# Ledger of designs, part 75: designed miniproteins, single chains

Each design is a single chain, and the fold is of that chain. pLDDT is the mean over its residues in the fold that is shown.

## One batch from the design tools (miniprotein)

Design m2765
Fold by ESMFold2-Fast:
Formats: sequence, C-alpha cells, structure tokens
Structure m2765 (fold): chain A 62 residues (1-62)
Amino acid sequence: SHVEEGRRLLAERRYEEAARAFEEALRQDPNNLEAAKGLEEARVLAGLSEPVPLLATVPAPA
C-alpha cells in the first residue's frame, strides 16, 4: 500500500519520498484521510529539510 510505504518512509526520515508515496495513495484514493494527513506531515517535514542543501547559490543577473 502506498499509505504504508509513506508511513515507513516517514519513519526513515525520507520525507520527500514519503510525500510522493502519499501523493500516489491520494491519487488512487482521493478520500483517503490517512494519505492526506501523511502528505501534509511529510510536506511540512520536507520543507524543514532543504530541497536544495546548498545556500551559497545566489541568482545574480547583471
């Protein structure tokens, strides 16, 4: 189950992968409350884990 996969990934602190698993579960079952809650949790945790770990990058157009 994608929901179970998402919960397992959350336990492993693989938040972006957990969010994807819950998104797949929600895509198949849009009324799946567990998937919706898991997705919200995973997104919050993934947001605290930077998607781009390097901050020294600056968009410096002329």
Scores: mean pLDDT 72

Design m2766
Fold by ESMFold2-Fast:
Structure m2766 (fold): chain A 58 residues (1-58)
Amino acid sequence: DDLKSEIESLLGASEQIPDPEKRNEVRDLLDESLKLLEQGKPDEAKKTLEEAKKLLGQ
């Protein structure tokens, strides 16, 4: 739940990225994190989320 909420929050933040290529890369990583979480792989989802955070500068 908390992990999903964080992913959703970062999806909103990614909309503010001015570079469309970087924005799409971040959104793809966040979408993959959600899919991994839905598959019952929270550790993998968290790892992918951290990659998205690095691109967002967080």
Scores: mean pLDDT 80

Design m2767
Fold by ESMFold2-Fast:
Structure m2767 (fold): chain A 75 residues (1-75)
Amino acid sequence: SARQAETEALLAQLRSTQAKLDELVEKIRAATDPAEKARLEKQVEALQAEIKSLVDKIKELLGISNVTVLDRVFS
């Protein structure tokens, strides 16, 4: 169904965004310049907001109030 296809696409985007977040966390860990570290931290905040938006949209499409499907993705 269209809803299933959209949910699968959002789950794929969520996985991709999580990978970007993990990369930024490693860059922050390696950063020695405080200005660069602050810039990367702002990017982390932006990606966390994107993840929240994607999770909320997936929950809406699935009609769930808990994380049953998403728990499987993150477990």
Scores: mean pLDDT 78

Design m2768
Fold by ESMFold2-Fast:
Structure m2768 (fold): chain A 76 residues (1-76)
Amino acid sequence: SKEELEKEVYRALAVMQLALAVKAGLITPEEADEIINLIDEGKYDEAIKKVRELAERTGDTALGEQVIKLLEEMKK
């Protein structure tokens, strides 16, 4: 369905942003996996909270804003 496809696209984009953050040394693979697991469990509010905490630690507001937008779209 369109809704399933949209969620898959947003998930893929979120995973890509997290993978780029790991490659850049901003977050650990374990932190990325924690967020991805929360997304897959439908725990979008907890995933958003974790992303905000990581953005605050790293100073990378762009990571926070981009990933949070994707998670908010998936929550709809």
Scores: mean pLDDT 83

Design m2769
Fold by ESMFold2-Fast:
Structure m2769 (fold): chain A 78 residues (1-78)
Amino acid sequence: VEEAKKLLKEGEKAFEKGDLEKAAKLYEEAAKLAKGVDDELAAEALKNLSLVYLKLGEGEKAGEALLEALQLAKESES
């Protein structure tokens, strides 16, 4: 959980600097580490990842990340 939170923050910093490729990798890793442990954190990482993919022009990947984020968020509320 702690490592996933750290990666999420590092991804946000990379995104702010315009390093979209680095931001995507950091958000992917954060989501992978958080899945099954902290689904809310995984959903947040995937939501941020979808925004990065949209900026990169990767609409299909962005859509997939958004759908997964919504599913995880729904499960954490249930």
Scores: mean pLDDT 80

Design m2770
Fold by ESMFold2-Fast:
Structure m2770 (fold): chain A 59 residues (1-59)
Amino acid sequence: SSADLEETKRRGEESLARLLAEGKISEEAYRAAVDAMRAATSAEEAERNLVRALIDAGA
């Protein structure tokens, strides 16, 4: 479970970093999304935070 949480956070941060590098999200949005991912206490919460960040990037 903790290993799954850490891997989910790592993959989420990598995805957010790619979106930032591609100019699809702002630096402010990236920082907020990374902070939200790092605050997650479960893989489900981390995934929800990532999905939220991707939706916000698309808006």
Scores: mean pLDDT 78

Design m2771
Fold by ESMFold2-Fast:
Structure m2771 (fold): chain A 56 residues (1-56)
Amino acid sequence: SVADALADELIERLKKGLITLEEAEEMVRFWADKGVLTPEEAERVIARLREAAEAL
């Protein structure tokens, strides 16, 4: 899904130190605001980002 692909891309960027967790969460909220993600999809992507950050 678009949400899963976005989560995978943002997690890779987070692991490489290219973005912060805060920046990644802001990007997800931006895409939800534009209707690219549903609110539920946005919450799932953010949850995956937070799990990845905790594992770093």
Scores: mean pLDDT 85

Design m2772
Fold by ESMFold2-Fast:
Structure m2772 (fold): chain A 71 residues (1-71)
Amino acid sequence: SSLLEEMIRKLEEEIEALEEELARETDPRLRAALQALLEGARRALEYLKRGDLEKALEALRRGQEEAAALL
């Protein structure tokens, strides 16, 4: 398997984990932060499927920065 295929699979697993965490979280601030991370991860997955690693990493970083600003 290619490294790109492995990265896609791992990111899909992380998205599932974030969705499960969001489903269990009741604190509005933490929910907003988790939603920001999830949006970033979903955008990154779209870029990885197109082979754009640079934009994928930028999307992840943006989601993390947005989540941090909400906490």
Scores: mean pLDDT 88

Design m2773
Fold by ESMFold2-Fast:
Structure m2773 (fold): chain A 95 residues (1-95)
Amino acid sequence: SREEIRKIVEETLEKVTKEARKHVPDEEVERVRKRIMEIIERTLNDESLSLEEQAERSIMAIAHYFSELADKYKLPEEVRKKIEEIIREGAEKLM
């Protein structure tokens, strides 16, 4: 259901945000989180998209913006892999 997708996507975003806060200034992480939430809300309210497309695009938004944040702050490979693993686990729950 759309509500199950919302829950999994929001839980995934929260986990990635908590991990990023260990390495990136909180203000910057919150800016990225807020932007992702705006994209997720628009995506989940887009009735032209299937539930599968809504889930995929929401997860892709999390992956894209946190990848850019990791590049900007030159996060170590082990931290990047941990964030990628959190996102992968979220994506698997949506299948």
Scores: mean pLDDT 87

Design m2774
Fold by ESMFold2-Fast:
Structure m2774 (fold): chain A 58 residues (1-58)
Amino acid sequence: SVENAVKLALYLMLLGYITREQAEEIVRLAKEGKIDEAAKLLSEKTGISVQEAKRLLS
């Protein structure tokens, strides 16, 4: 969900795992329904699997 993407992106940004620009991009992709692309970006920046990222964004 977009709400889960916003919460996760904000949390990761506050912890220093991703930049503000990366957090905004993840939220943008989620709002556009591009969950696979959002999950890939999150996976690349945090090291979690794409499948785990998809679960967290849902």
Scores: mean pLDDT 84

Design m2775
Fold by ESMFold2-Fast:
Structure m2775 (fold): chain A 61 residues (1-61)
Amino acid sequence: SRTQIVLDFAKKAMDAGIPFEKISEIVREILAERDARGLSDEEFTALANEKLKKAVEEYKK
């Protein structure tokens, strides 16, 4: 489900030490893109994973 994809993203982001404010921002972005583009759960998972990877790289230091 889309809700489970968002929860999985948030948990992984928190585990990676990403600030909660940034996690909330990214979640809003991925939800907005999902709605605007009519993404499938598969496409939405791929988008969430891409955003997570970028955020982890930003906050790895």
Scores: mean pLDDT 80

Design m2776
Fold by ESMFold2-Fast:
Structure m2776 (fold): chain A 103 residues (1-103)
Amino acid sequence: SGEEEVEKAAEAATEAARAAIEGGASGAGAAAAGVAAVGASASALIAARQGGSPEAAEEARRGAEASAEAAEAAARAGGASEEGVRRAGEAAEEAARAAKEAA
């Protein structure tokens, strides 16, 4: 349902932002990491709706990877520790996986 998709996106944003803040990131950096996690979820959902083809799976993987890199960049720019940066990226990747499973 649409509500489930919104809930997963919100959870992704919360997890990525929390990881960035725990790592020492600024509020702006944490917010940016959360946005990147939402992007990962959206990419995974779009690919899942495109079907179970190898092409769709590859596109979802590339989208999740790009969003994880964006979350890491945002956390790092915000001043997060190496651990905080890593966890923000992991949260974005997990968000993409969860969104694909929910689709």
Scores: mean pLDDT 73

Design m2777
Fold by ESMFold2-Fast:
Structure m2777 (fold): chain A 75 residues (1-75)
Amino acid sequence: MEEAKKEVEEYLKKALEYVKKAAEDPSKMEEYLKKAQEYLGKAMELGDKAGPEVMEIAKKGIAEVQKLAGEAALK
């Protein structure tokens, strides 16, 4: 349980890093957003497998990263 929470947080952190890179480098935006989506998928898979508490962390983090990705795509 504790290990899964840390891994979900790490995947969410990586996804956020790629969203920030997409905003900073428009020429690679699509590449970075695909990487961000890949890490969001890993967080969701781990949350689903690890149980409700980890899934709650994954869902909240994914929603926040998706919001920031949408903002980056508009700027």
Scores: mean pLDDT 78

Design m2778
Fold by ESMFold2-Fast:
Structure m2778 (fold): chain A 90 residues (1-90)
Amino acid sequence: EEDLRKGIEALKAGDYETAVKYFEKALEKDPENVEAHIGLARAYVKLGELEKAREHLDRARQIAEEKGDMEAITRVALVEIEYAIALSEK
């Protein structure tokens, strides 16, 4: 998934707006892609778009729980901590 890979690369580079674009493209191809929802949540936390971050976190948790993907559940929990820290700074 080239769009997912490019989103992750942009996120690592601190290019959060570019990360959002690529993760959105990944979701157009696969709306239930947990990695893309996790990536969007992280990018939106960094951009201060906390309502959008929460929406993608809730969706990522739902999908990960339905699939029984413990690694994805753990990654969602880590981003939920990042979200809570960002929320407390507002």
Scores: mean pLDDT 86

Design m2779
Fold by ESMFold2-Fast:
Structure m2779 (fold): chain A 55 residues (1-55)
Amino acid sequence: SISSEEGREILEEAKRVAEEKGVEAGIEYAKQLLEKYSGADRLVALKEITEYLKS
């Protein structure tokens, strides 16, 4: 969906926010970072990040 490098950076930042402010805050931050991508790419990336942060 997004490039491996971009996806990793977004995941790492969302993980930092999740560790500091909780999983829900990390997910919200990821949504904000992903808003520049297409709807399909954004949805797939958000799902992957959400599953990672909840595991």
Scores: mean pLDDT 78

Design m2780
Fold by ESMFold2-Fast:
Structure m2780 (fold): chain A 84 residues (1-84)
Amino acid sequence: MKPEIVTISRDAPLEAQVGAALVEMLVALVYKYSKNPESETVKKLIEKANEYARVLAQDPDSPEARRLRKEMFELIKKLDEEEK
């Protein structure tokens, strides 16, 4: 089978595929650019991203998906502040 660096499928809901791809890209970018990828903020961000992808796969229009997006953006801001 072809290894997929980004989960792209014509048959799957677009938001679910985007969610999975965002988790993979977020993990890669955080580990590449973070000064401390073992930090609690990084671990929380990755955990929220995984939960977001799961929620998108089940119900992309859910209020929970929107809440998780907001929480992830706040964690990204906190990470930027901690590493600057």
Scores: mean pLDDT 68

Design m2781
Fold by ESMFold2-Fast:
Structure m2781 (fold): chain A 92 residues (1-92)
Amino acid sequence: AEEHARQAAEGARAAMRGADLGDDAKGAAGAAGGALRAMGSGLSGALAGGGEEAARAAREGAEEAARAAKDERAAEAARRAGEAGENSALGG
């Protein structure tokens, strides 16, 4: 579970670095990165008691991160990270 979430977060960071984000997008990228980090911590905690709650937290966090991202690639990476977290929580 943690492995998939970690790989998703790493992929999102790599996508953001490759996108050559300007100063205007830095705040949105920071917010997206922060949301992904928070989602990872929340997912780990929720998995101790409820995979269903963890799946919802992962999806909701990804949606917030995607809305915060001004770059379409960063938004897509955030959504993919949420999907990986959701699948991990639900037994994938």
Scores: mean pLDDT 56

Design m2782
Fold by ESMFold2-Fast:
Structure m2782 (fold): chain A 66 residues (1-66)
Amino acid sequence: PSQEEIDAEVELALQLIKAAIAKNAGDYKTASEWYRKAAEIAESLGRTDLAEEYRKQADEMEKKAK
C-alpha cells in the first residue's frame, strides 16, 4: 500500500475510536460528526459499503441527539 493509503487507514481507525468514545459518553452529536468523517475516508479508499454503514451510524446518532 502507498503511504497515502496507510495514512488514510490510520485516520479511519482514529475517527472510529473517537466516534465510539463520544457515543459511549452520550455525546451523539459529536459521535455523528466522527462517523461522517469516517464515511468520507472510507469512500476515498473505495470502500463504498463501509462508507454507507458509517453514514447510517451518523444518521442514527443525529436522531438520538435531538
Scores: mean pLDDT 84

Design m2783
Fold by ESMFold2-Fast:
Formats: structure tokens, C-alpha cells, sequence
Structure m2783 (fold): chain A 60 residues (1-60)
């Protein structure tokens, strides 16, 4: 379904941001690390909402 495709894209994007966060942490870039953590949190919330929506659609 389209929701499954969107969740897959979000998983990929979250993984990329997690890698960038690890790199920023290693570099001591505190501002960039903070920005990346917040962006990851936002995408994680969006993924959770889409997953719940997908579960609701599968009940029909």
C-alpha cells in the first residue's frame, strides 16, 4: 500500500539521520547533533502515526 511505501521511506530517512547524528557526535558538533536529534524525533512520531493509520486501514 502507499502507507507501507511511506513508512519504508521514513525508515530509510531515519537511518540516514541516525548516521549523521553519530558523525556529528564524533566530531563534537553539539548544535548539529541537537538539530538531528529533533529531526529524528519528528520523523519517528510521523512514522508511528502512519503505522497506526495502516493498521486501521487493514481492519477494513
Amino acid sequence: SKLEEEIARLDEEIARLAAEEAAALAAGDREKTRELVLEEAGLTLKRMLLFEKMREEKKK
Scores: mean pLDDT 83

Design m2784
Fold by ESMFold2-Fast:
Structure m2784 (fold): chain A 68 residues (1-68)
Amino acid sequence: SAEAEIAELVARLEAALRALGMSDAEVATLAAIFRQEVTRLLEEGKITLEQARELAERAIAGLERRLG
C-alpha cells in the first residue's frame, strides 16, 4: 500500500538523520513534514509513489555524501 511505502521512506529518512547526529525532536519534526508533504503531493496527483521514493533516496544520498 502507499501508506506502507511512505512509512518505509520515513523510517529510512529518520535513520539517516539520526546517524548524522540530529536530535530525536528534530528527526521527528522533519520526518512529519516530509510525510505530510509527500502525502499531499500524492493526493493532488503531483507526484507518483515511485517519484516519492526517488526523492527520498536522493535526499538521503546527498546528506550522507556531504555530512556522513
Scores: mean pLDDT 79

Design m2785
Fold by ESMFold2-Fast:
Structure m2785 (fold): chain A 69 residues (1-69)
Amino acid sequence: RAEELARRAEEALLAGDYEEAKRLAQEALRIDPQNVRAWYILAHALKALGDEEEAREYYAKAQAAALAA
């Protein structure tokens, strides 16, 4: 489920639908908070929407999750 939502979020991000990408990535993280892909997609969408500070925080979370293996 979470991976399917993260995949859809990535498709929305690539299509330039940043608000939809944000929504889908947040849903993926609600199901699986360790989904590194969803954290990166959310950070990218936030940066594209002008939320630079939040984007930086979520990039840090994505890196932390990836390193925690």
Scores: mean pLDDT 79

Design m2786
Fold by ESMFold2-Fast:
Structure m2786 (fold): chain A 70 residues (1-70)
Amino acid sequence: MAAGVEELRKIAEKLEEKGKLEAAKKVREIAEMAEKGAPAEVLEEKVKSLSEEEKAAIEEAHKELVEERA
């Protein structure tokens, strides 16, 4: 859904703010694929291709975004 794409883009912006440019780029790619209607399986494969460090950075950025909107 478009709403999910906006959330991913905000996560990417937060990652860029934190200097996690590679993770931000990958999240933007996933958001673009989701916006174009890529199947969940394809999106999950992209997420699984992320390093553990990139996944941790994304999780932390998402947590910070949730806290900012509380």
Scores: mean pLDDT 76

Design m2787
Fold by ESMFold2-Fast:
Structure m2787 (fold): chain A 97 residues (1-97)
Amino acid sequence: ASDEEIEQAVADIARAIANTLMKKGKYEEAAELYERMADKLPADSPLRAQLYENAGIAYEKAGNLEKAREMYRKASDAYAVVDPQRAAELRKKADEL
């Protein structure tokens, strides 16, 4: 397997674990995993934006509003080129938290 195939497999496993943590109400643990995965991806990765958005949702559900704001802003920045409308919505959500 190539390094890219290994990275994709690790990302898929980590996302499955994070989704399981969300279902169990372990929101802080899920948020930390989403954030860690997003941080490892290139700035131009569409998946990076989605992972920061998922981290923001998880931190918000955990009651960590400071981290939720940070993640929504990072997601907004990552979406800015690929989905400007979603970027604007996430920026507004961060500012209203």
Scores: mean pLDDT 84

Design m2788
Fold by ESMFold2-Fast:
Structure m2788 (fold): chain A 72 residues (1-72)
Amino acid sequence: AVDEALDAIEAGRLAEAARIAGLSVSVMRLIREVIERRGRAAGEGYLRAAVNMRRAGESDAAIEARLRRVLA
């Protein structure tokens, strides 16, 4: 699931990645930026964190804010 979402992100298929991960396209776009700046392993870590935040009931806005702080 996570590896499939990461493969879709790297292929530019953000809507597919969002569907696989159960997250917004905006979150997928931010994870792609993490991958571009810090590599796939970092992107995997943050994608797993985003999935866990969603399971804990966090909003897309909260997840996006966390990822933007990482990219600042």
Scores: mean pLDDT 85

Design m2789
Fold by ESMFold2-Fast:
Structure m2789 (fold): chain A 55 residues (1-55)
Amino acid sequence: ATVTATEVTEIQLPNGNTVVTTSLTYADLKEVVLHSQLLDPAGNVLAEGVGWANA
């Protein structure tokens, strides 16, 4: 399978933490993989998760 689109979204929170979400689209599989990380102001990973959805 080939990744057809990659998108990274960063959201700054008022407390200085950042939510980074990477979405990988596999159009041939009609799938999207979402990987989200919660980072502190120094860049340490506080939490992460992975989800799958139909594209």
Scores: mean pLDDT 78

Design m2790
Fold by ESMFold2-Fast:
Structure m2790 (fold): chain A 60 residues (1-60)
Amino acid sequence: MKGLYRAIAPVPATSPEELGLLVGETVEVLEEVDENWVLARNLATGEEGLVPKSYLEPIE
């Protein structure tokens, strides 16, 4: 699942390890953490954190 993805829904950061996203924000997936979560970087802010896979769609 490495590559560029877009948030399809708002992602609330509910813990310090999670990355909050607005709809349409682009992230680079760095690593798959488990079946449901990835480590991603927000390309606009440079912030990194955990994001649920179900909130992301691939681009490129």
Scores: mean pLDDT 80

Design m2791
Fold by ESMFold2-Fast:
Parts: structure tokens; C-alpha cells; sequence
Structure m2791 (fold): chain A 40 residues (1-40)
């Protein structure tokens, strides 16, 4: 059924977006940490 394929595709896209968002936050965290270390 087409519905099953669509659900799987949607899930995959959702997971990819979550990972991308996580990566962005990780990068922001790294920058923040570097700033803190420079201040110390």
C-alpha cells in the first residue's frame, strides 16, 4: 500500500531533520564552550 511507503518516508524525513537540528545545537554548544574557556 502507498500509505505504508508514505509513512516510512515521512519518518525518515523527520529523523533527518531532528539530526540536523541536533548537529546545529552541538555546534552552538562548542562555540559557547570555547568562549567560556577563553574567558577562564
Amino acid sequence: EEELKKIIEQAEKNYKKIFSDLQKRAEEGRRRLEELEAAA
Scores: mean pLDDT 79

Design m2792
Fold by ESMFold2-Fast:
Structure m2792 (fold): chain A 68 residues (1-68)
Amino acid sequence: SVVEEMKAEMDRVRDRALAERLSLAELEARLKAVYLETVARHGDLSKEEAEEVGKHARALYAEYLAAA
């Protein structure tokens, strides 16, 4: 699904950000790029899909802040 593909790509971005010691702002920019590129290719997310992706993003930010 589009949601599972986005979550997997976001996880890869998070892992790379941790390995490269990127700032929170750089992580946010890269996660935003994933969202925009996916919407450009697949169209707008449904309400349910957007809520699931948003929940995943919040979890990634929380983990990133805890690791810093």
Scores: mean pLDDT 82

Design m2793
Fold by ESMFold2-Fast:
Structure m2793 (fold): chain A 67 residues (1-67)
Amino acid sequence: MKKLREEAERLYREGVEAAAQGDYDKAIELFKRAIDLFKKAGDEEGAERAQRALKVTEKLKEQAEAA
């Protein structure tokens, strides 16, 4: 359980970094993987946090494509 949670947190952090660099496709992939691992680890709070980040990143991607 602990290893899955640690890996999910690492993927979440990498997703945040990718989004900050404007690489929204990479960030979306990383957040989806983080959500899966947080759910497998039983970390509902982590999964919710990653889901919120995913939604924000998808919205930012749409806005970037419209600009």
Scores: mean pLDDT 84

Design m2794
Fold by ESMFold2-Fast:
Structure m2794 (fold): chain A 81 residues (1-81)
Amino acid sequence: GMAVAADTLPSREETLERLKELIEKAAASEGGRRAALASAALLLGMAEGADAEMFRELAEHAESLGDAELAAMFRRAAEYL
């Protein structure tokens, strides 16, 4: 199994929670701030080794917030993984 050291290696669930927080902030933001937060979520997800399933979960979360544009962005990211 993967390392279980919670202090130095975030779990899949912790990573997903952080990415969802960025998406929620992006959905609540406009202009450059929205774009920066959405880009940060994509880049952080890729850096943390997020798979297609995680990006699909993020897309579903964005849809639940009523943000179709963010949902489409994360669904497209899943296609590359």
Scores: mean pLDDT 77

Design m2795
Fold by ESMFold2-Fast:
Structure m2795 (fold): chain A 78 residues (1-78)
Amino acid sequence: SHDQGIQLFDQGQLQQAVDLFQQAIDDNPDNWIAYTSRGLVLFQLGQLDQAIQDFQRALDINPNHQSAQINLDRVLSS
């Protein structure tokens, strides 16, 4: 679930959080929140290219999603 993914992210279980957000995306491919959340976890894991792809996908689904825009800018400036 999305909430469980966030809890695991806060506890430093980043790979498990990626798997939970992947499941949320598999359940609903238009879930821009799950793409943004997975992108944040991937960024913390140092997987910058995958994080960029997830943030771009979230923005493709919801262009007004400010969190994804801010996070994409941050990764691209890294």
Scores: mean pLDDT 78

Design m2796
Fold by ESMFold2-Fast:
Order: sequence, then C-alpha cells, then structure tokens
Structure m2796 (fold): chain A 98 residues (1-98)
Amino acid sequence: PTPEVQAENAAAARALIDALEPRIEELLKRAKEAVKNGASKEEVQELAREAINLSFALLAAAVEASFAPEAERAELEKRLEELKEKLKEVEKLIEEAE
C-alpha cells in the first residue's frame, strides 16, 4: 500500500478506538453495578447485546489498524488489546449477574 493509504487506515483505526474506549468503559461500569446491586433479566440481556456489538466494532478497528504503518500499528494494537481485555471482564461480569 502507499504511505497515503496507510496513513488513512491509521487515522480510521484511531478514530474507531477513540470512539470505542468510552463506550467500553461505560459498559464495564454498568456490568460491575449489575453484579453489585443486582439486575433484571432484561438489563442483563441488554448488557450482553451491547458487549456483542462492541466486539464487532473492535474487530473492525483491528482490521483498520492491521493496514497502518508499523510504528503506529504497534500503538494501535496495544490499545486494542487493552480494550479486548476489558470486554472479557464485561463478559465474565454479565455471567455473574445472571
């Protein structure tokens, strides 16, 4: 790919990650509150649906990052790995809230 195309993919990945970080943090907070305070079946199902949606969005960000320049790709992949770990924690908390 050209340097111009690689820069566009890096920008797209960064924008997706920046948008996903606060959404995953909020979902993690909601999942922790569901375990601590209890949650209805409807609330647990909504948390599970959002977790699945964010997993697909995170995969899209990973695809964009895979085409980024090497130096930027390492940073983006690290951020993506941190978000994947948080989503795994969310999934475990949702199972505990059942």
Scores: mean pLDDT 84

Design m2797
Fold by ESMFold2-Fast:
Structure m2797 (fold): chain A 90 residues (1-90)
Amino acid sequence: SREEAAERALRLLEEAVKEFKAKFPEIASTLDELLEQARDAIRRGDWKQMQLTVARMLQLMIDAAKEAGDQQMVRKAVDTANELSIIFSS
């Protein structure tokens, strides 16, 4: 169901946010704010706002990893984006 997909997506995002906050503390506060916005969008059933917020989070993660030259974390962000795409396409 859509609710089950949202729960799976949120769990995946929370794990990615935890890892990126540990590696890139400079973006930690912004990631926390965006993650709360994503949770609020899910609670309201605002799927469009949730998707926009998730896209912003993923872009922030990719940009931080690229600026640091951390190719492993760039791959982690891309893999997370692909997994989220599969969840929302199911």
Scores: mean pLDDT 86

Design m2798
Fold by ESMFold2-Fast:
Structure m2798 (fold): chain A 60 residues (1-60)
Amino acid sequence: KSLKEQLLELKKEADKLYDEYVKAYEDPSLSEEEKKQIEEEINAQLKELQPKADELNSLI
């Protein structure tokens, strides 16, 4: 796969995480504590994607 395709896949993965965050935040059945936990979990996943994005960018 091309570097551009790999970067697009990473962006799609990040966008999916953002959509999950927004959906959770807008859910009135979730407590503030649960929303914060989801935010932290999503931020951790985004942080894991950042080194991969940096690695791919270093190749172009």
Scores: mean pLDDT 76

Design m2799
Fold by ESMFold2-Fast:
Structure m2799 (fold): chain A 76 residues (1-76)
Amino acid sequence: SLEERILLALATWQEAGGPRAVVSARELAEALGQSVGTVNRHLRRLEARGLVERVPGGYRLTEAGLARAAEIRAAA
């Protein structure tokens, strides 16, 4: 799903850039081949579920989000 792809993309950025690595909705949309509006809608839903947090400059995974991304990778 697009939601799973968002979680995996954010996990990959945090693995490369460290636990405070931040990604904008625009950067994520470009990487995933989606509109910024579509990505923002899914990011707001993931934020409501406690899987991502909004910070200055964009979004990153919470600890729960990192755990969920690991589960998705294990199931692939």
Scores: mean pLDDT 83

Design m2800
Fold by ESMFold2-Fast:
Structure m2800 (fold): chain A 79 residues (1-79)
Amino acid sequence: MLTPEQFEAEVYIALGEIYLAIGKLDEEKGDFQSAVEAYKKAIELYEKALQVATPELRPEIERNLAYAKEKLDEVEKKL
């Protein structure tokens, strides 16, 4: 059974993935301002996930966080 902490981490991961996907769609549309906002939210959510995550989940979250930060930097250059 999931602990409350595990469930909270999984929710933050799922929301982070949703905002990462929104950011990618906004980039495809050329809406770079909306993409920046979506990637910033994904970063915030992954950082919250890291605060509550078990050691086993941390490498996945850290990779997704690094990717979101890279995408944010790329999109900000297009504004």
Scores: mean pLDDT 84

Design m2801
Fold by ESMFold2-Fast:
Structure m2801 (fold): chain A 70 residues (1-70)
Amino acid sequence: VSDETLARAKAIVAAHPDDARAWYQLGEVLKAKGKNKEAAAYYKKASRLFKEQGMDATAELLEKKAKELE
């Protein structure tokens, strides 16, 4: 996982802060870089946004992923 990949993921969430999938992808990049605590935080952010969109099952899966990284 390159620094360019992380920079791109951060740019996408900055441009689209309400895009739950963008936050999830940022979390995936951080997990791949071994930054599990930061990945967990972004999975929780994505989970909250999915709940706001009515996607409760997806939100619960992301909360579980975040807790597994804690």
Scores: mean pLDDT 82

Design m2802
Fold by ESMFold2-Fast:
Structure m2802 (fold): chain A 93 residues (1-93)
Amino acid sequence: MRKVLEERAKELEKRLAEKPTARDQAELAAVYVMLGEYEKALELAEQSLKIGDERERLYALASKAAAYYGLGDKEKAEEYEKKALELKKKLEE
């Protein structure tokens, strides 16, 4: 639901301003994708990729792929989708 996503984004933005974590960055990136805020999603996904574990990096890569699709950059979207799928397969070992 859009209003639930907007409220969750506000909560995560406040939390990240106080103490940034890769988990909150990855979650907010996914929320921004669902809200159509693709450039903000890319920025947060990049930040999450720098400090996140493999699970957080998977979410960040998936958010980058979705954001690039939303922006019309199909080539970048496919690149990050492939990276996310490769990481997901590794985590399923």
Scores: mean pLDDT 82

